# Designed miniproteins, single chains, continued (2): the designs that were tried, part 83

Each design is a single chain, and the fold is of that chain. pLDDT is the mean over its residues in the fold that is shown.

## One batch from the design tools (miniprotein)

Design m7055
Fold by ESMFold2-Fast:
Structure m7055 (fold): chain A 98 residues (1-98)
Amino acid sequence: SREELEAEVQAALATMLVSLAKKAIERGDYETAKELVEKAIEVLRSLPRATPLSAQVMRDAAEVAAKAGDKETVERIYRLAEEMGFEDVARYARELLK
């Protein structure tokens, strides 16, 4: 369906943003990493439906945010995972907040 195609495209965009954020962390560019993760969260929040890619991207985004020291963003990802029913991602994000 159109909604499934839109979800796939948006999940792929979020995946790309998180991959770039990981590279920013490797370069010590934490501000760019935070900005890219924030953009990825906005894309994930606009998804017409959840996909397996969106769960994995949320997990990776939480890890990047934690490495950047951005606990507020990890909490936002935790809330989003709860809203979308990604229980494994929510548990992972909650563990990063401990």
Scores: mean pLDDT 85

Design m7056
Fold by ESMFold2-Fast:
Structure m7056 (fold): chain A 75 residues (1-75)
Amino acid sequence: READNEEGLKLTEEGLEAAKKGDYKKAIELLKKASEVAYGDVKASSLGALAQVYEKAGDKKKAAELAKKARELRA
């Protein structure tokens, strides 16, 4: 549904803004919600953003797993 992807885009933007402010807990919460409501390219983008935030937070293994899921969704 297009409305779900629109919400997913907003949540992804809010999550990235939270990460920019150093609030990784809030960023992870928002980006997880984005990946749950979105589909297709928007979901792949939210998973990619989530992977980036986990890497910045020091969880490189979880970041790699999420990046792989984003690539699989786009393949």
Scores: mean pLDDT 80

Design m7057
Fold by ESMFold2-Fast:
Structure m7057 (fold): chain A 65 residues (1-65)
Amino acid sequence: MKEIEELVELGEKAFEEGNYKEARFYYDVALGLLRIQRAVGLPVDEELLKRIEENLEKARKLEEE
């Protein structure tokens, strides 16, 4: 979880700075790691997963504008 938490923090920082492309990158990596954990049967924080998905979608929308 620590590495995923760090990626989310980096994504949030990039988002705050208006760097939506960088925020998307960090959120995508964090989501990938969470999905791998779920696939191998490790417990996953479903609330964190949803929050990352929502922030990723928001960053994508802002980048496309």
Scores: mean pLDDT 79

Design m7058
Fold by ESMFold2-Fast:
Structure m7058 (fold): chain A 64 residues (1-64)
Amino acid sequence: SKQELLNKAIALAIDTVGAVLEGDRETARKSLEEMRKLYEEAKKQGLSTDDLKRLVELVERIVE
């Protein structure tokens, strides 16, 4: 469901921020890649993805 995908993305966002704060850039990048994958899967399923897209964009600015 849309909510399950969003919840997974939120969990990955938390993990990504934690990795950035610890200076673990490799883990941060991998978590961001998983978030991007969830966004693409949601799009393929025809789900409304505006919230998920915004979350990915915010996390990208933190990592990059």
Scores: mean pLDDT 80

Design m7059
Fold by ESMFold2-Fast:
Structure m7059 (fold): chain A 60 residues (1-60)
Amino acid sequence: MKYSEDMSGEEVLELAKKLKEEYEKTDPEKAQLLGLVVASLEGNPEDPLALELAKYLANS
């Protein structure tokens, strides 16, 4: 999956949801972390820690 630093929090949230579903089949531990990112961004789309964690998981 691809995302850039120019993505909005809403766009990162949608990408994190897609990545979570993919990892649920191959890496359930990463899927759980992405679930936490999704929950955090749904509450606060500007959460810098959740945004950085989403970037890390998408690139790993």
Scores: mean pLDDT 72

Design m7060
Fold by ESMFold2-Fast:
Structure m7060 (fold): chain A 57 residues (1-57)
Amino acid sequence: GVEELLEEQKKNPLSEETLKVAKETAEKLREIGDNIDKGLAAYKETGDRELYLKLSG
């Protein structure tokens, strides 16, 4: 529950900064994954490897 999360935050006073950095990193990783998926879909439709690299990179 909420009390367990508050206890974790009290034990790790830097947890807020760590969580912020972790969330920002996860967001960037999601964007990279989305770009790769788009590139792979285009490659499957066209067979164009250069188009895949352009969309995924």
Scores: mean pLDDT 69

Design m7061
Fold by ESMFold2-Fast:
Structure m7061 (fold): chain A 74 residues (1-74)
Amino acid sequence: AEELRRRAEELWREAKRALEAGDVERAAELLIEAARAAARAALEAGEITEEEAEEAIARARELAEKLLEEAREK
């Protein structure tokens, strides 16, 4: 369980670095991967249900889509 949380943190750091470099597309991909790892960690810990895990990942995809839209507009 802790390994998945650590992976999520690493992916989140990579996403931040991609944003700093102006690579919004890479940052969006890494954000989704980080959310997926975090959802799996929470599921393993018994903190959420499988449905809640899927919902969290779907929400991350929506946020990534909005991030890409905003970057194109700005």
Scores: mean pLDDT 78

Design m7062
Fold by ESMFold2-Fast:
Structure m7062 (fold): chain A 63 residues (1-63)
Amino acid sequence: SMSELEELKERIKELEKKIEELEKERERALEEGDEERALEIEIEIGVIEIEIGVLKLIVKKLE
C-alpha cells in the first residue's frame, strides 16, 4: 500500500492528465464553433486546477 503522501502525488498526476484530455476536448469544441461546450470545458479545467493547487499545498506541508 502507498503512503498518504504517495497517494496525493499520484492523484495530482491523474488530475494533470485529465486536464490534458480536457484541453484537447476544448480545442475540438473551438474548431467546431461550439463556444458553449468550450466554455463548459474551460470551467471544468479551472475547477481541477484549483484542486491540484490545494493538493500541492498539502504535499508541501507534509514534506
Scores: mean pLDDT 88

Design m7063
Fold by ESMFold2-Fast:
Structure m7063 (fold): chain A 84 residues (1-84)
Amino acid sequence: IGSKEMQEEIKKRGGTVYNSLDDLPKNSVPVLYIGGGIPITMEMVEKLKGKGVKTIYHKGSGILDEALEELKTLGIKLVRTGVV
């Protein structure tokens, strides 16, 4: 998930672009990038359970407090790339 230009660059470098969290492979996504216009919700966190996610990079959109607490409980590190 990201801009069209960013998606094309990822594909050129041999990366995989997913338009939905439902399309992510099970137990195979150690690092996930989420676009800045996309808020992190409890539904997203639930969909990440069992996918093996260790780190999420988020480009500075919102996150609900409940979603942040659940990520901490699951041991998933959240890095906000647009806030430093």
Scores: mean pLDDT 63

Design m7064
Fold by ESMFold2-Fast:
Structure m7064 (fold): chain A 60 residues (1-60)
Amino acid sequence: SLEEEADRVIAELKAATDPKEIGEAISRGVKLAKEAIDRGDYELAKRINTAIAEALKRLS
């Protein structure tokens, strides 16, 4: 399901440590966030975007 895929990507975003892994996880997260928005699941999209934002902070 979309929610199961999102939970997996959120876990990847939290676990990723190097820039390449973070970038790959962000790409997957962005795709899933768009799918969540298209389906009207804005809360799921927020969860994914929050995980992306937190991952980006680790690069700073």
Scores: mean pLDDT 83

Design m7065
Fold by ESMFold2-Fast:
Structure m7065 (fold): chain A 99 residues (1-99)
Amino acid sequence: SMEEEARESAKAAYENAKEAIEAAKAGDPKAASYATAAAINTVATILVGSKEELEEAAKLFEEQIKEAEKVVATNPELASGVLSVLKTSLKSLKKAIEE
């Protein structure tokens, strides 16, 4: 069902964002790949998710962005790349909620 697809995509977006933040903390260049996977799964969530599901995903993403901002002091290059991707995904979620 679309609800199951939205739930799985949102979960994948959340987990990939989490892995991107941890990889950036460790100085692992895989941070970029995880951030990209989070963005792809966010697009999938927008395509099939209800307004309520998109609002929950946006809230979780805002918290993950705050955690990623803390990593900038440790590894500014990787963390800035992750933040750019995650912030773009959040803007897309917020736009979809308004439409």
Scores: mean pLDDT 86

Design m7066
Fold by ESMFold2-Fast:
Structure m7066 (fold): chain A 90 residues (1-90)
Amino acid sequence: MSGEKNKLINEALYHISRALLLVSSQGLDEVREEVAEYLRKGAELAEKAGDQGTADYLRQAAEAAEAGDLESFERYTAEALRRATLGLLG
């Protein structure tokens, strides 16, 4: 049943969007731990949906955020968004 998986992926996308909004409004250095928490929540939801690839990228993005590595954070978050969005569109 695709509806439950789509719900989990939409919730993961919500958490990713919250993380990106915080970084864009305050800068990564001010919100590192909060951003990492949103990304880890997104990873748990993606994993529960069976999307291990998106979950792995979100965990890597969370580690990059905690390290203050904006370049790696942007790269891993972009890849996670791409994968999750393509999964929803079919």
Scores: mean pLDDT 84

Design m7067
Fold by ESMFold2-Fast:
Structure m7067 (fold): chain A 100 residues (1-100)
Amino acid sequence: SKFEALTLARLAMMLGAAYAMERIIESLKKKYGVTKEEEKIIEEIKKLIKELEEKAEKLRELIKNKAPKEEIEKELEELEEIMNRIEELFKEFLAEVKKK
């Protein structure tokens, strides 16, 4: 359905953004090193990306099993909340790198 196609597109965009942030973190870590404070932020981001991947897999199963729209929308909203937290931590990480 059109709803399913748009939901999968939103999911792909969120995962793409999370993986792009992860690549930027690894690049900056390699170039400038990492403090204990930065490593704590990185570990929290990694944990949230893993949660994002697990929730993404659940969302794909709900779509495959033709779950009610309301259930799919609830899982998508939970994914958006996780993604917002990843973005906040990523900005915090960039602020710490900038202080060096």
Scores: mean pLDDT 89

Design m7068
Fold by ESMFold2-Fast:
Structure m7068 (fold): chain A 55 residues (1-55)
Amino acid sequence: GALQLIAETVEAHPDLSDEQIRELLRAAGVSDATADAILALGTAAAVAAALRELG
């Protein structure tokens, strides 16, 4: 799904800013509250893992 593709993108591009990741999540229909919780994990690997669990 879309979240799995975003997870793969985050892992491939760990230099992506929180703003860029938030924009991708918003485009995929993720709520701002859920996006904030995911970004609070702090690492690209943790963010990607959370996105895979959701998608």
Scores: mean pLDDT 82

Design m7069
Fold by ESMFold2-Fast:
Structure m7069 (fold): chain A 99 residues (1-99)
Amino acid sequence: MESIRQEILDLINQMTKDQLKSVLHSLIDDDELLDLLRQSLQEVRPDVDASSLSRDELKSLVDSMSKSQLKQILKTLVNRSDESQLLKILEILKTVLST
């Protein structure tokens, strides 16, 4: 459903740096989305071997990134996501925004 993808992208564009970091930390802790996140990070940061990083190392890397890089990773991940992954991402975004 393209409407879900558009809703997610609109939310990402309105999020603060701290909210973007919280979303990425939640994605790192999710077993189904972790591989998709590693692939998206590798595309945005080809200088980093994202496949070899632990969850804690991924979180540290995310914490060091600029707001624009955080948005780029999330948009890349969203563009690579299927419908079931998009629904899960939307749930994570809504949880972060409600906190």
Scores: mean pLDDT 84

Design m7070
Fold by ESMFold2-Fast:
Formats: structure tokens, sequence, C-alpha cells
Structure m7070 (fold): chain A 70 residues (1-70)
């Protein structure tokens, strides 16, 4: 059903969000270990934070759509 497909997409999006959060944490760790590369890590953090924000927005849209169909 459409709801079942949306729930699978939600699970995938949540998994992707967890992965992005892990990547952000890894960059924070590397930044602490290599403060001389601050600019490089700031760039990566900006990219990952934008991706995380987009993924969280998509997750909320999927949740809203599931609620509308139930």
Amino acid sequence: SKIERLKKLLEQEEADIERLRSMIEEVHTKAKENPEKKEEYDFLLNVYELALGAAEFVREQIKKRIEELE
C-alpha cells in the first residue's frame, strides 16, 4: 500500500539521518585532533549540516503524509 511504501521511506530516511549525525560527530572529533585544518572541517560540517537539515525536512514531510493517510 501507499502507507507501507511511505513507512519504508521513513525508515530509510531515519537511517540516513543517523549516518549523517555519525559523520558530523566524526568531523568534530577530527577537528579537535587537527585544529590547523579548521577551514577544511568547517566546510565539511556546513555540507553535512545542510544535508542533515534537508533529510530532517524530508522525514517530517513523510511523517505528515502518513498521518494524513491514516
Scores: mean pLDDT 87

Design m7071
Fold by ESMFold2-Fast:
Formats: sequence, structure tokens, C-alpha cells
Structure m7071 (fold): chain A 60 residues (1-60)
Amino acid sequence: SLARARELLARAEEALAAGDGATAARYFMQSGVLAAVAGDEELTARAAALGREARRLGGG
């Protein structure tokens, strides 16, 4: 659902702010999938972009 996608995005942003890139990347991925299913292209793109940043921080 879109509401769940937004909740996961907020959780991902909190994890990213705390320096937990791996947890943030997981939540951004989940948010992006739910946003895509809901048809929200803007939220899907935002989650994908932030997910790339989180993966770079946590796994690169």
C-alpha cells in the first residue's frame, strides 16, 4: 500500500541518518516495491535513488 511505502521510506531515512546504510537500503528497496505496485512513480524513483546512496554507504 502507498501508506506502507511512505512508512518504510521514513524508517529508511531514519536508518540512513543513524549511519545504518544496510538497514536503510533494505527499507528503501521495500518502499520502492510497494510504491511501484501502488503506481506512484515519484516515490518509486525517490526510493530507488536513496537506496543506491544507502547501499554505497553500507556496502561499498
Scores: mean pLDDT 82

Design m7072
Fold by ESMFold2-Fast:
Structure m7072 (fold): chain A 60 residues (1-60)
Amino acid sequence: GEKEKEIKELAEKYGEKLAEITGLDKELVKEGAIKAALEKAKEDPEKAIKELKGLLEALG
């Protein structure tokens, strides 16, 4: 659905920025971020979106 697509896009952006900061493998960090975000979204998709947006804002 629309929320799932938004969560995946936000998680991918977060994972990309996190990989740049940590020096870890970009594709592995993105995959992990997407998996974790989707798992959290099973309980509360709106909360998952808000948390990802907050993390992205904190990283710039």
Scores: mean pLDDT 81

Design m7073
Fold by ESMFold2-Fast:
Structure m7073 (fold): chain A 115 residues (1-115)
Amino acid sequence: AKELLERGKKLLEEGKYEEAIKEYDKALALDPNNAEAWENRGLAYYKLGDYTRAENYFTQAINLDPNNAKAWENLGLLYKEEGNYEKAIELYKKAIELDPNNEKAKKNLEELEAK
């Protein structure tokens, strides 16, 4: 439910990643098609260094909502951390295409494409 998503988001902002995951797990048990819950669950696993789960959950968010620019951005960040810069560039470009005001994706793309 919405309250579980709001609690999870607050826990993410506080750096309480395992507790945030528990709230997102409860939210997804009630609504498994909530793309934002999958995206934020992926971000929590990314923050914990579990890149395999993070990738799976960002991919699920994108499959449910291909217009979720934040999920594309977070997947790009993941590939950048793994050293796959070509894939990261592709994903950041997609995030910027969907949200031209995404300053974080623009900055990351500029750094990877530095001339």
Scores: mean pLDDT 86

Design m7074
Fold by ESMFold2-Fast:
Order: structure tokens, then C-alpha cells, then sequence
Structure m7074 (fold): chain A 69 residues (1-69)
């Protein structure tokens, strides 16, 4: 495996872990559907070339907006 492939796999794992934590938090708040949507949006953003930081920031922001409603 190349170093670049390994770094990408680590970044993807970090994104998926962060999105899983947010999904669990939203599910506990009764917002499971929104948690699934935010996770899908986050993965799509990462696949479109966004950084791990950008994905985590946007997913966290979306989670906070949904929880404030």
C-alpha cells in the first residue's frame, strides 16, 4: 500500500468516526433521520475533496443547528 492510500484511509476513518459520534448523539435526541442525513452529507463532502477538518466542522455545525430546533 502507498503512503498516500494509507493517509486517505486514515482520513476517511476519522471522518466516519466523527459522523458516527454525531449520529449517535442525534439518535439519543430522537433525531435519527437527521443524524443519517448529516452523515450522508459529510461523506459526500469528503468524497468531493473536502478536508477532514472541513467535514468535521460542517457536520458539527449542522448537528448544533438541528439540536437547537
Amino acid sequence: MSEEELEKEIDEAMVRMHLSVLKIELTRAGLEEEGERIAEEGIALFEAGASVEEVMREATRRTEEVLAE
Scores: mean pLDDT 80

Design m7075
Fold by ESMFold2-Fast:
Structure m7075 (fold): chain A 64 residues (1-64)
Amino acid sequence: MSIEELFELAKKKLIELAKEGTEEEAIEDLIEKFAEQLRTLGASEEYVKEAKEELLKAVKEAIE
């Protein structure tokens, strides 16, 4: 799985969970787990930071 594929999968899954009423703290824990997987695939720390911000933004927009 590529970094881009993992990011898109994570985004889709997190949006689905947020729409199902998953607690914010659980969503944040999942984002951290995805961040760890991105680092394992060789993503830069800058990319991981931006990816985490985009995932949180997508989740917030999905429930607002």
Scores: mean pLDDT 80

Design m7076
Fold by ESMFold2-Fast:
Structure m7076 (fold): chain A 87 residues (1-87)
Amino acid sequence: SELDETERRMEALAKAQVAAVLAQVRTPEDEARALAFAREVGRAMRELLERLRQGEISPEEALRLFRERVAELLAKYFPEVPLAPEP
């Protein structure tokens, strides 16, 4: 389904982005930031998927909003890490 495909694409971006962030971890402070980043990404994905399930946003809007939120979280926690390319 389109919902399943959207969830898969969000999960792919989240996984790639967390992996890129983890590759930069060197200190306990980096570990704390990586954990905070992963939690916030997971929260954003769950909130957007729920809105998509309720018909409040389109699949395209959900993916765009998720990429925007991940970019904001990167700027906050790991500004040195680039946003992963679209899967």
Scores: mean pLDDT 86

Design m7077
Fold by ESMFold2-Fast:
Structure m7077 (fold): chain A 95 residues (1-95)
Amino acid sequence: SIEEKIEEINKKLQELFAAVDAGDVDKVRELASELKKLINELKKEYERSTDPKVRFEIELTIGAVEVALATLRKVLGPDSPVAKLLDELMDEISK
């Protein structure tokens, strides 16, 4: 369901913040891949849905993810090994 995907996205965002703070590059890569998959599934549901409430909830969720990633990216230095992974994830989400 949409609600289950939104909950999983929120959970993975919290895990991503923790992994970035820990400098766990492999975990960041895994979580970025999973978030990309979930966001793409929400985008497909958005295209298929005729329910304005469902479309609005998906738009809010994707927007919240973009803001969260941008905020996380701002605290990383230019030499951060995870910065490129976040940039790539943000590029994929913005499409």
Scores: mean pLDDT 84

Design m7078
Fold by ESMFold2-Fast:
Structure m7078 (fold): chain A 107 residues (1-107)
Amino acid sequence: MVTQPPEVTGEEGGTVTLTATFSDAVSVNWFKQKEGEAPEAIILNNSTRAPGVSDRYSGSVSGNTATLTISDLKKEDSAIYYAVAKGKDGRYWWGQGTKLTVVDKPK
């Protein structure tokens, strides 16, 4: 099973960290889904950026936690992010998704 927080808010120009906890996996992929669009691959095999993905996106896995870090946040980063864990049996387990909202810096 893959568990993600339902929502996270980040500030434009800042950094946000999205986490997913899983019971057991050989790899974790991250997908970005904007409203009305199909999910797009962002991170493959724990830490590999998908082709054409900005270097502002990075992935890592430690123990049973997968982490997606997005730096220099832009309004276009507002989306639902899904962690997808591949189990030892080759089956895929989807997280429920984390809705990221990017807001202006409060001043």
Scores: mean pLDDT 82

Design m7079
Fold by ESMFold2-Fast:
Structure m7079 (fold): chain A 72 residues (1-72)
Amino acid sequence: LIEEALEAFRKGLLYALKAAEALAAGDEAAAAEYEAKAAEYEKRLQELMSKLSEEEQKEARERMLEIARELL
């Protein structure tokens, strides 16, 4: 379950980065598509996180920070 939340976070972050890259390149249509996908993974992440215990949520948040630092 934690792994599913982390995968949703990773996918959401990657699509957000792709949207930013598309926007920087002037491809507004591609940026909008990637933003929509990022939003879907963000909603999935929130649903998955709500099913985790307090301890699991803490672990997931710590691992999400590590993922964000690696990708950014």
Scores: mean pLDDT 83

Design m7080
Fold by ESMFold2-Fast:
Structure m7080 (fold): chain A 62 residues (1-62)
Amino acid sequence: MISMEEIEEVIEKLIKENPEILNWSGREKVEKVKEELKKKYGEEPDPYLVGEALLLVEKKLE
């Protein structure tokens, strides 16, 4: 199971490499993060945890 910390690290890296992601819809952000986590860990993450991690990371970047 992919941890919340691992999901947050992937999101932070994605935003740092492509800040335009912050302007995407919530659905597009979740799908992008899910795809990157599948590539890195070989498993599908819980979409609820991905959504929560996105909110936490975006709040930290304010």
Scores: mean pLDDT 80

Design m7081
Fold by ESMFold2-Fast:
Structure m7081 (fold): chain A 86 residues (1-86)
Amino acid sequence: SEELLKKGEEAYKEGKYLEAAIYYQQAADEAYKEGDLEKAAIAVLNSGIALAKYLESKGRTEDARRALEVGKGLAEKLKKLAEEKK
């Protein structure tokens, strides 16, 4: 949902990183179900970035790094799948 992406962006700007990660994750799930793999990739990446910032704020530096790597990896796979469907 475009609405969920906007809610994620707003939460992120306010420093509410966990809330942003949740909205972005929901946006990714909806976009994937709708076949919008490009939007799903963007949402997954932003969810990973937001989750990483949240974990870093809790002193969980290693978990933050892994969250970002997972988000980037999933986004890259979704982008490749989107290119294949064009």
Scores: mean pLDDT 86

Design m7082
Fold by ESMFold2-Fast:
Structure m7082 (fold): chain A 91 residues (1-91)
Amino acid sequence: SMEEEREKALLLFEALAILSGAWFMLETAKKKGLLSEEQLKEAEKILKEIEELYKKMKEALKKGDIEEAKKYVEKMREKYDELVKIVEAGK
């Protein structure tokens, strides 16, 4: 349906915004030297988890599983919040 296609597009847009925001935030923190070695390792681990969730979300969308895709976007939001806390602690 047109409504389903719109929902897929919105989920894809939100997931991409989270992924790009996470990447930009980590690269900025690295350039400014805001993170300890331990914080940097944890932040890079979280970014990889976000990237993996993004791939799973895209696969769910390809299968038409909108509910599964929503769950992956929710997990991406949770991981993004964890990344924000690490970066903010480094300031």
Scores: mean pLDDT 87

Design m7083
Fold by ESMFold2-Fast:
Structure m7083 (fold): chain A 64 residues (1-64)
Amino acid sequence: SMEEEKIKEILIKAGVDEKTAEKLAKEAAEAGVPVESIEPAIENAKRNGEDIVKAIKTVINAHK
């Protein structure tokens, strides 16, 4: 979907590897995570020194 592609691009730009970004983007889209929530989660993770992948998994889990 267009949302899945956008989430994947955002994750790759944030430094997530392509395969991990693809899997996370698919899971986020399937869980109904808004694209608009992805960048704020990444920025918050960076600010707090948290792992981006872990932060995104937390967001996905909250939407299940």
Scores: mean pLDDT 84

Design m7084
Fold by ESMFold2-Fast:
Structure m7084 (fold): chain A 62 residues (1-62)
Amino acid sequence: MSKEELLKDAERMAKLLRERGFDEAAEEVLEIAREGAEAGEPSLAVSRMVGVVLRAIGDSLD
């Protein structure tokens, strides 16, 4: 996965999260993607981003 692809995927994910009212999760996803791109760890960044999305959904059910 390229840095550009990672950042584009993060932007799409953040937009969907904001549309559902998960603004904090959207910001966290963008930050993880930026850090992963700078560190050269796109696969690890994707795993962390997925974790943020799952946590946001889970927390909304509690």
Scores: mean pLDDT 79

Design m7085
Fold by ESMFold2-Fast:
Structure m7085 (fold): chain A 76 residues (1-76)
Amino acid sequence: MSEEEARIIGLILRAIGAYLDGPEHKEEAVRDLKAAADRAKEINDLESLNMILKTAEKFGLDEAVKYIKEKIEELK
């Protein structure tokens, strides 16, 4: 695992934690998933982008879902 991959995973786990903490932390979850998507795009990691997208969809984070889909489209 590279340092950048570790950063992406850390952001995803932090977003999941924020979502589970309650509705007042939903914006923190969205922010961290967007940050993870930006990092994954910078390293051209489509697998991580798809994992981040699946996480956002599972938790119903519509703003993050739209943002991540845009990042995937920009990659190809």
Scores: mean pLDDT 82

Design m7087
Fold by ESMFold2-Fast:
Structure m7087 (fold): chain A 71 residues (1-71)
Amino acid sequence: SMGEELVRQAERLVSEAKRALDEGDYETAARLAREAIRLAEQAVESGELVPRARYLKEEAERLLREAEEGL
């Protein structure tokens, strides 16, 4: 499904953003987190896996805030 694919892509981007943040690559972490937020929002709009999509959006928003603090 579209929602399932969007959730999987958002999960991958969240993981990649966490790695970039751990490495001090704040620009990459911010970019990946913004992309994850966009995909998670699209997953919520799809109406599928909504609780998981909302959780991923919250995680991505937290990662974006941490990345922006490092810029």
Scores: mean pLDDT 87

Design m7088
Fold by ESMFold2-Fast:
Structure m7088 (fold): chain A 63 residues (1-63)
Amino acid sequence: SAEEYYRKGLEYEKQGNYVLAAEYFIKSVRLDPTYEEAKRRLRELRDRHPESLPQAGKKLAEE
């Protein structure tokens, strides 16, 4: 479930493994796009640890 992926993301985040944390938060959001906590955590990880996102260099299509 989305919550299970989110909890795994939190576990990796606590270990300092931001790449795996982001991966699991992404899986959580893909399964439930309304899961606000996972969306917020993913955004914060992306902002504070851009290395956590594969292909972080992709341009934003929205403006």
Scores: mean pLDDT 73

Design m7089
Fold by ESMFold2-Fast:
Structure m7089 (fold): chain A 70 residues (1-70)
Amino acid sequence: ESEEINKKLEELGKLAREAIELAEKAGDQDAVERVIELEKKAVTALFAGDEKAFEEYKREIEELKRELEE
């Protein structure tokens, strides 16, 4: 269980860092703040055992990253 949580946290952190880097490069401070908020919510959901909410917040970060890559 702890190993699975650590792996999910590592993957989430990497995704969030990549999205923040793209947002900063684009000069989009609102996107930076949104990614930080979504990461915090995803971490909270993960520790609450809400796997569905965790995956939804992770997906929102992935969508923001995709928009920033346009």
Scores: mean pLDDT 82

Design m7090
Fold by ESMFold2-Fast:
Structure m7090 (fold): chain A 80 residues (1-80)
Amino acid sequence: MQQKADQVLTEQLIKGSNEVVDAADKGASLEELYKLSEEYAKELKKKLIDAGVPESQAEEKAKQVEEILKTLGEDEIRRK
């Protein structure tokens, strides 16, 4: 169970990071990058719950990923 949850977390973070960077490179707005970050975090929370992670823990992990992706998006925009 835990190993599967860790796999889901890692895969979603990598996928989300790649999408945020790609969108920023294509000229996406900060609002669009935030929306992407929020959408990936919501999907992660659902996948973690489906993998047997308690809702409170899944919510915490999803919030961490959302913050990571939002920060990544902000840093990418600063380069433009």
Scores: mean pLDDT 81

Design m7091
Fold by ESMFold2-Fast:
Structure m7091 (fold): chain A 69 residues (1-69)
Amino acid sequence: SAALEAEARAALEEARRALARGDLDTAQKHISEAEKLAKQLAAQGDIETAQALGREVRALAAELERAKE
């Protein structure tokens, strides 16, 4: 749904802001939220949107892991 996509996008934006300020715990929380919302979209049959969001989640997770080093 458009609402779930908007929530996932908002979570990804919050994760990016948290990473920019070095708040790794908050970034992880928002990345996990976006992943959960992407899985809900997939469960509802919005596979293409879920896959696109999943790629962004993985990219941010990689940035988070790099920031921990």
Scores: mean pLDDT 88

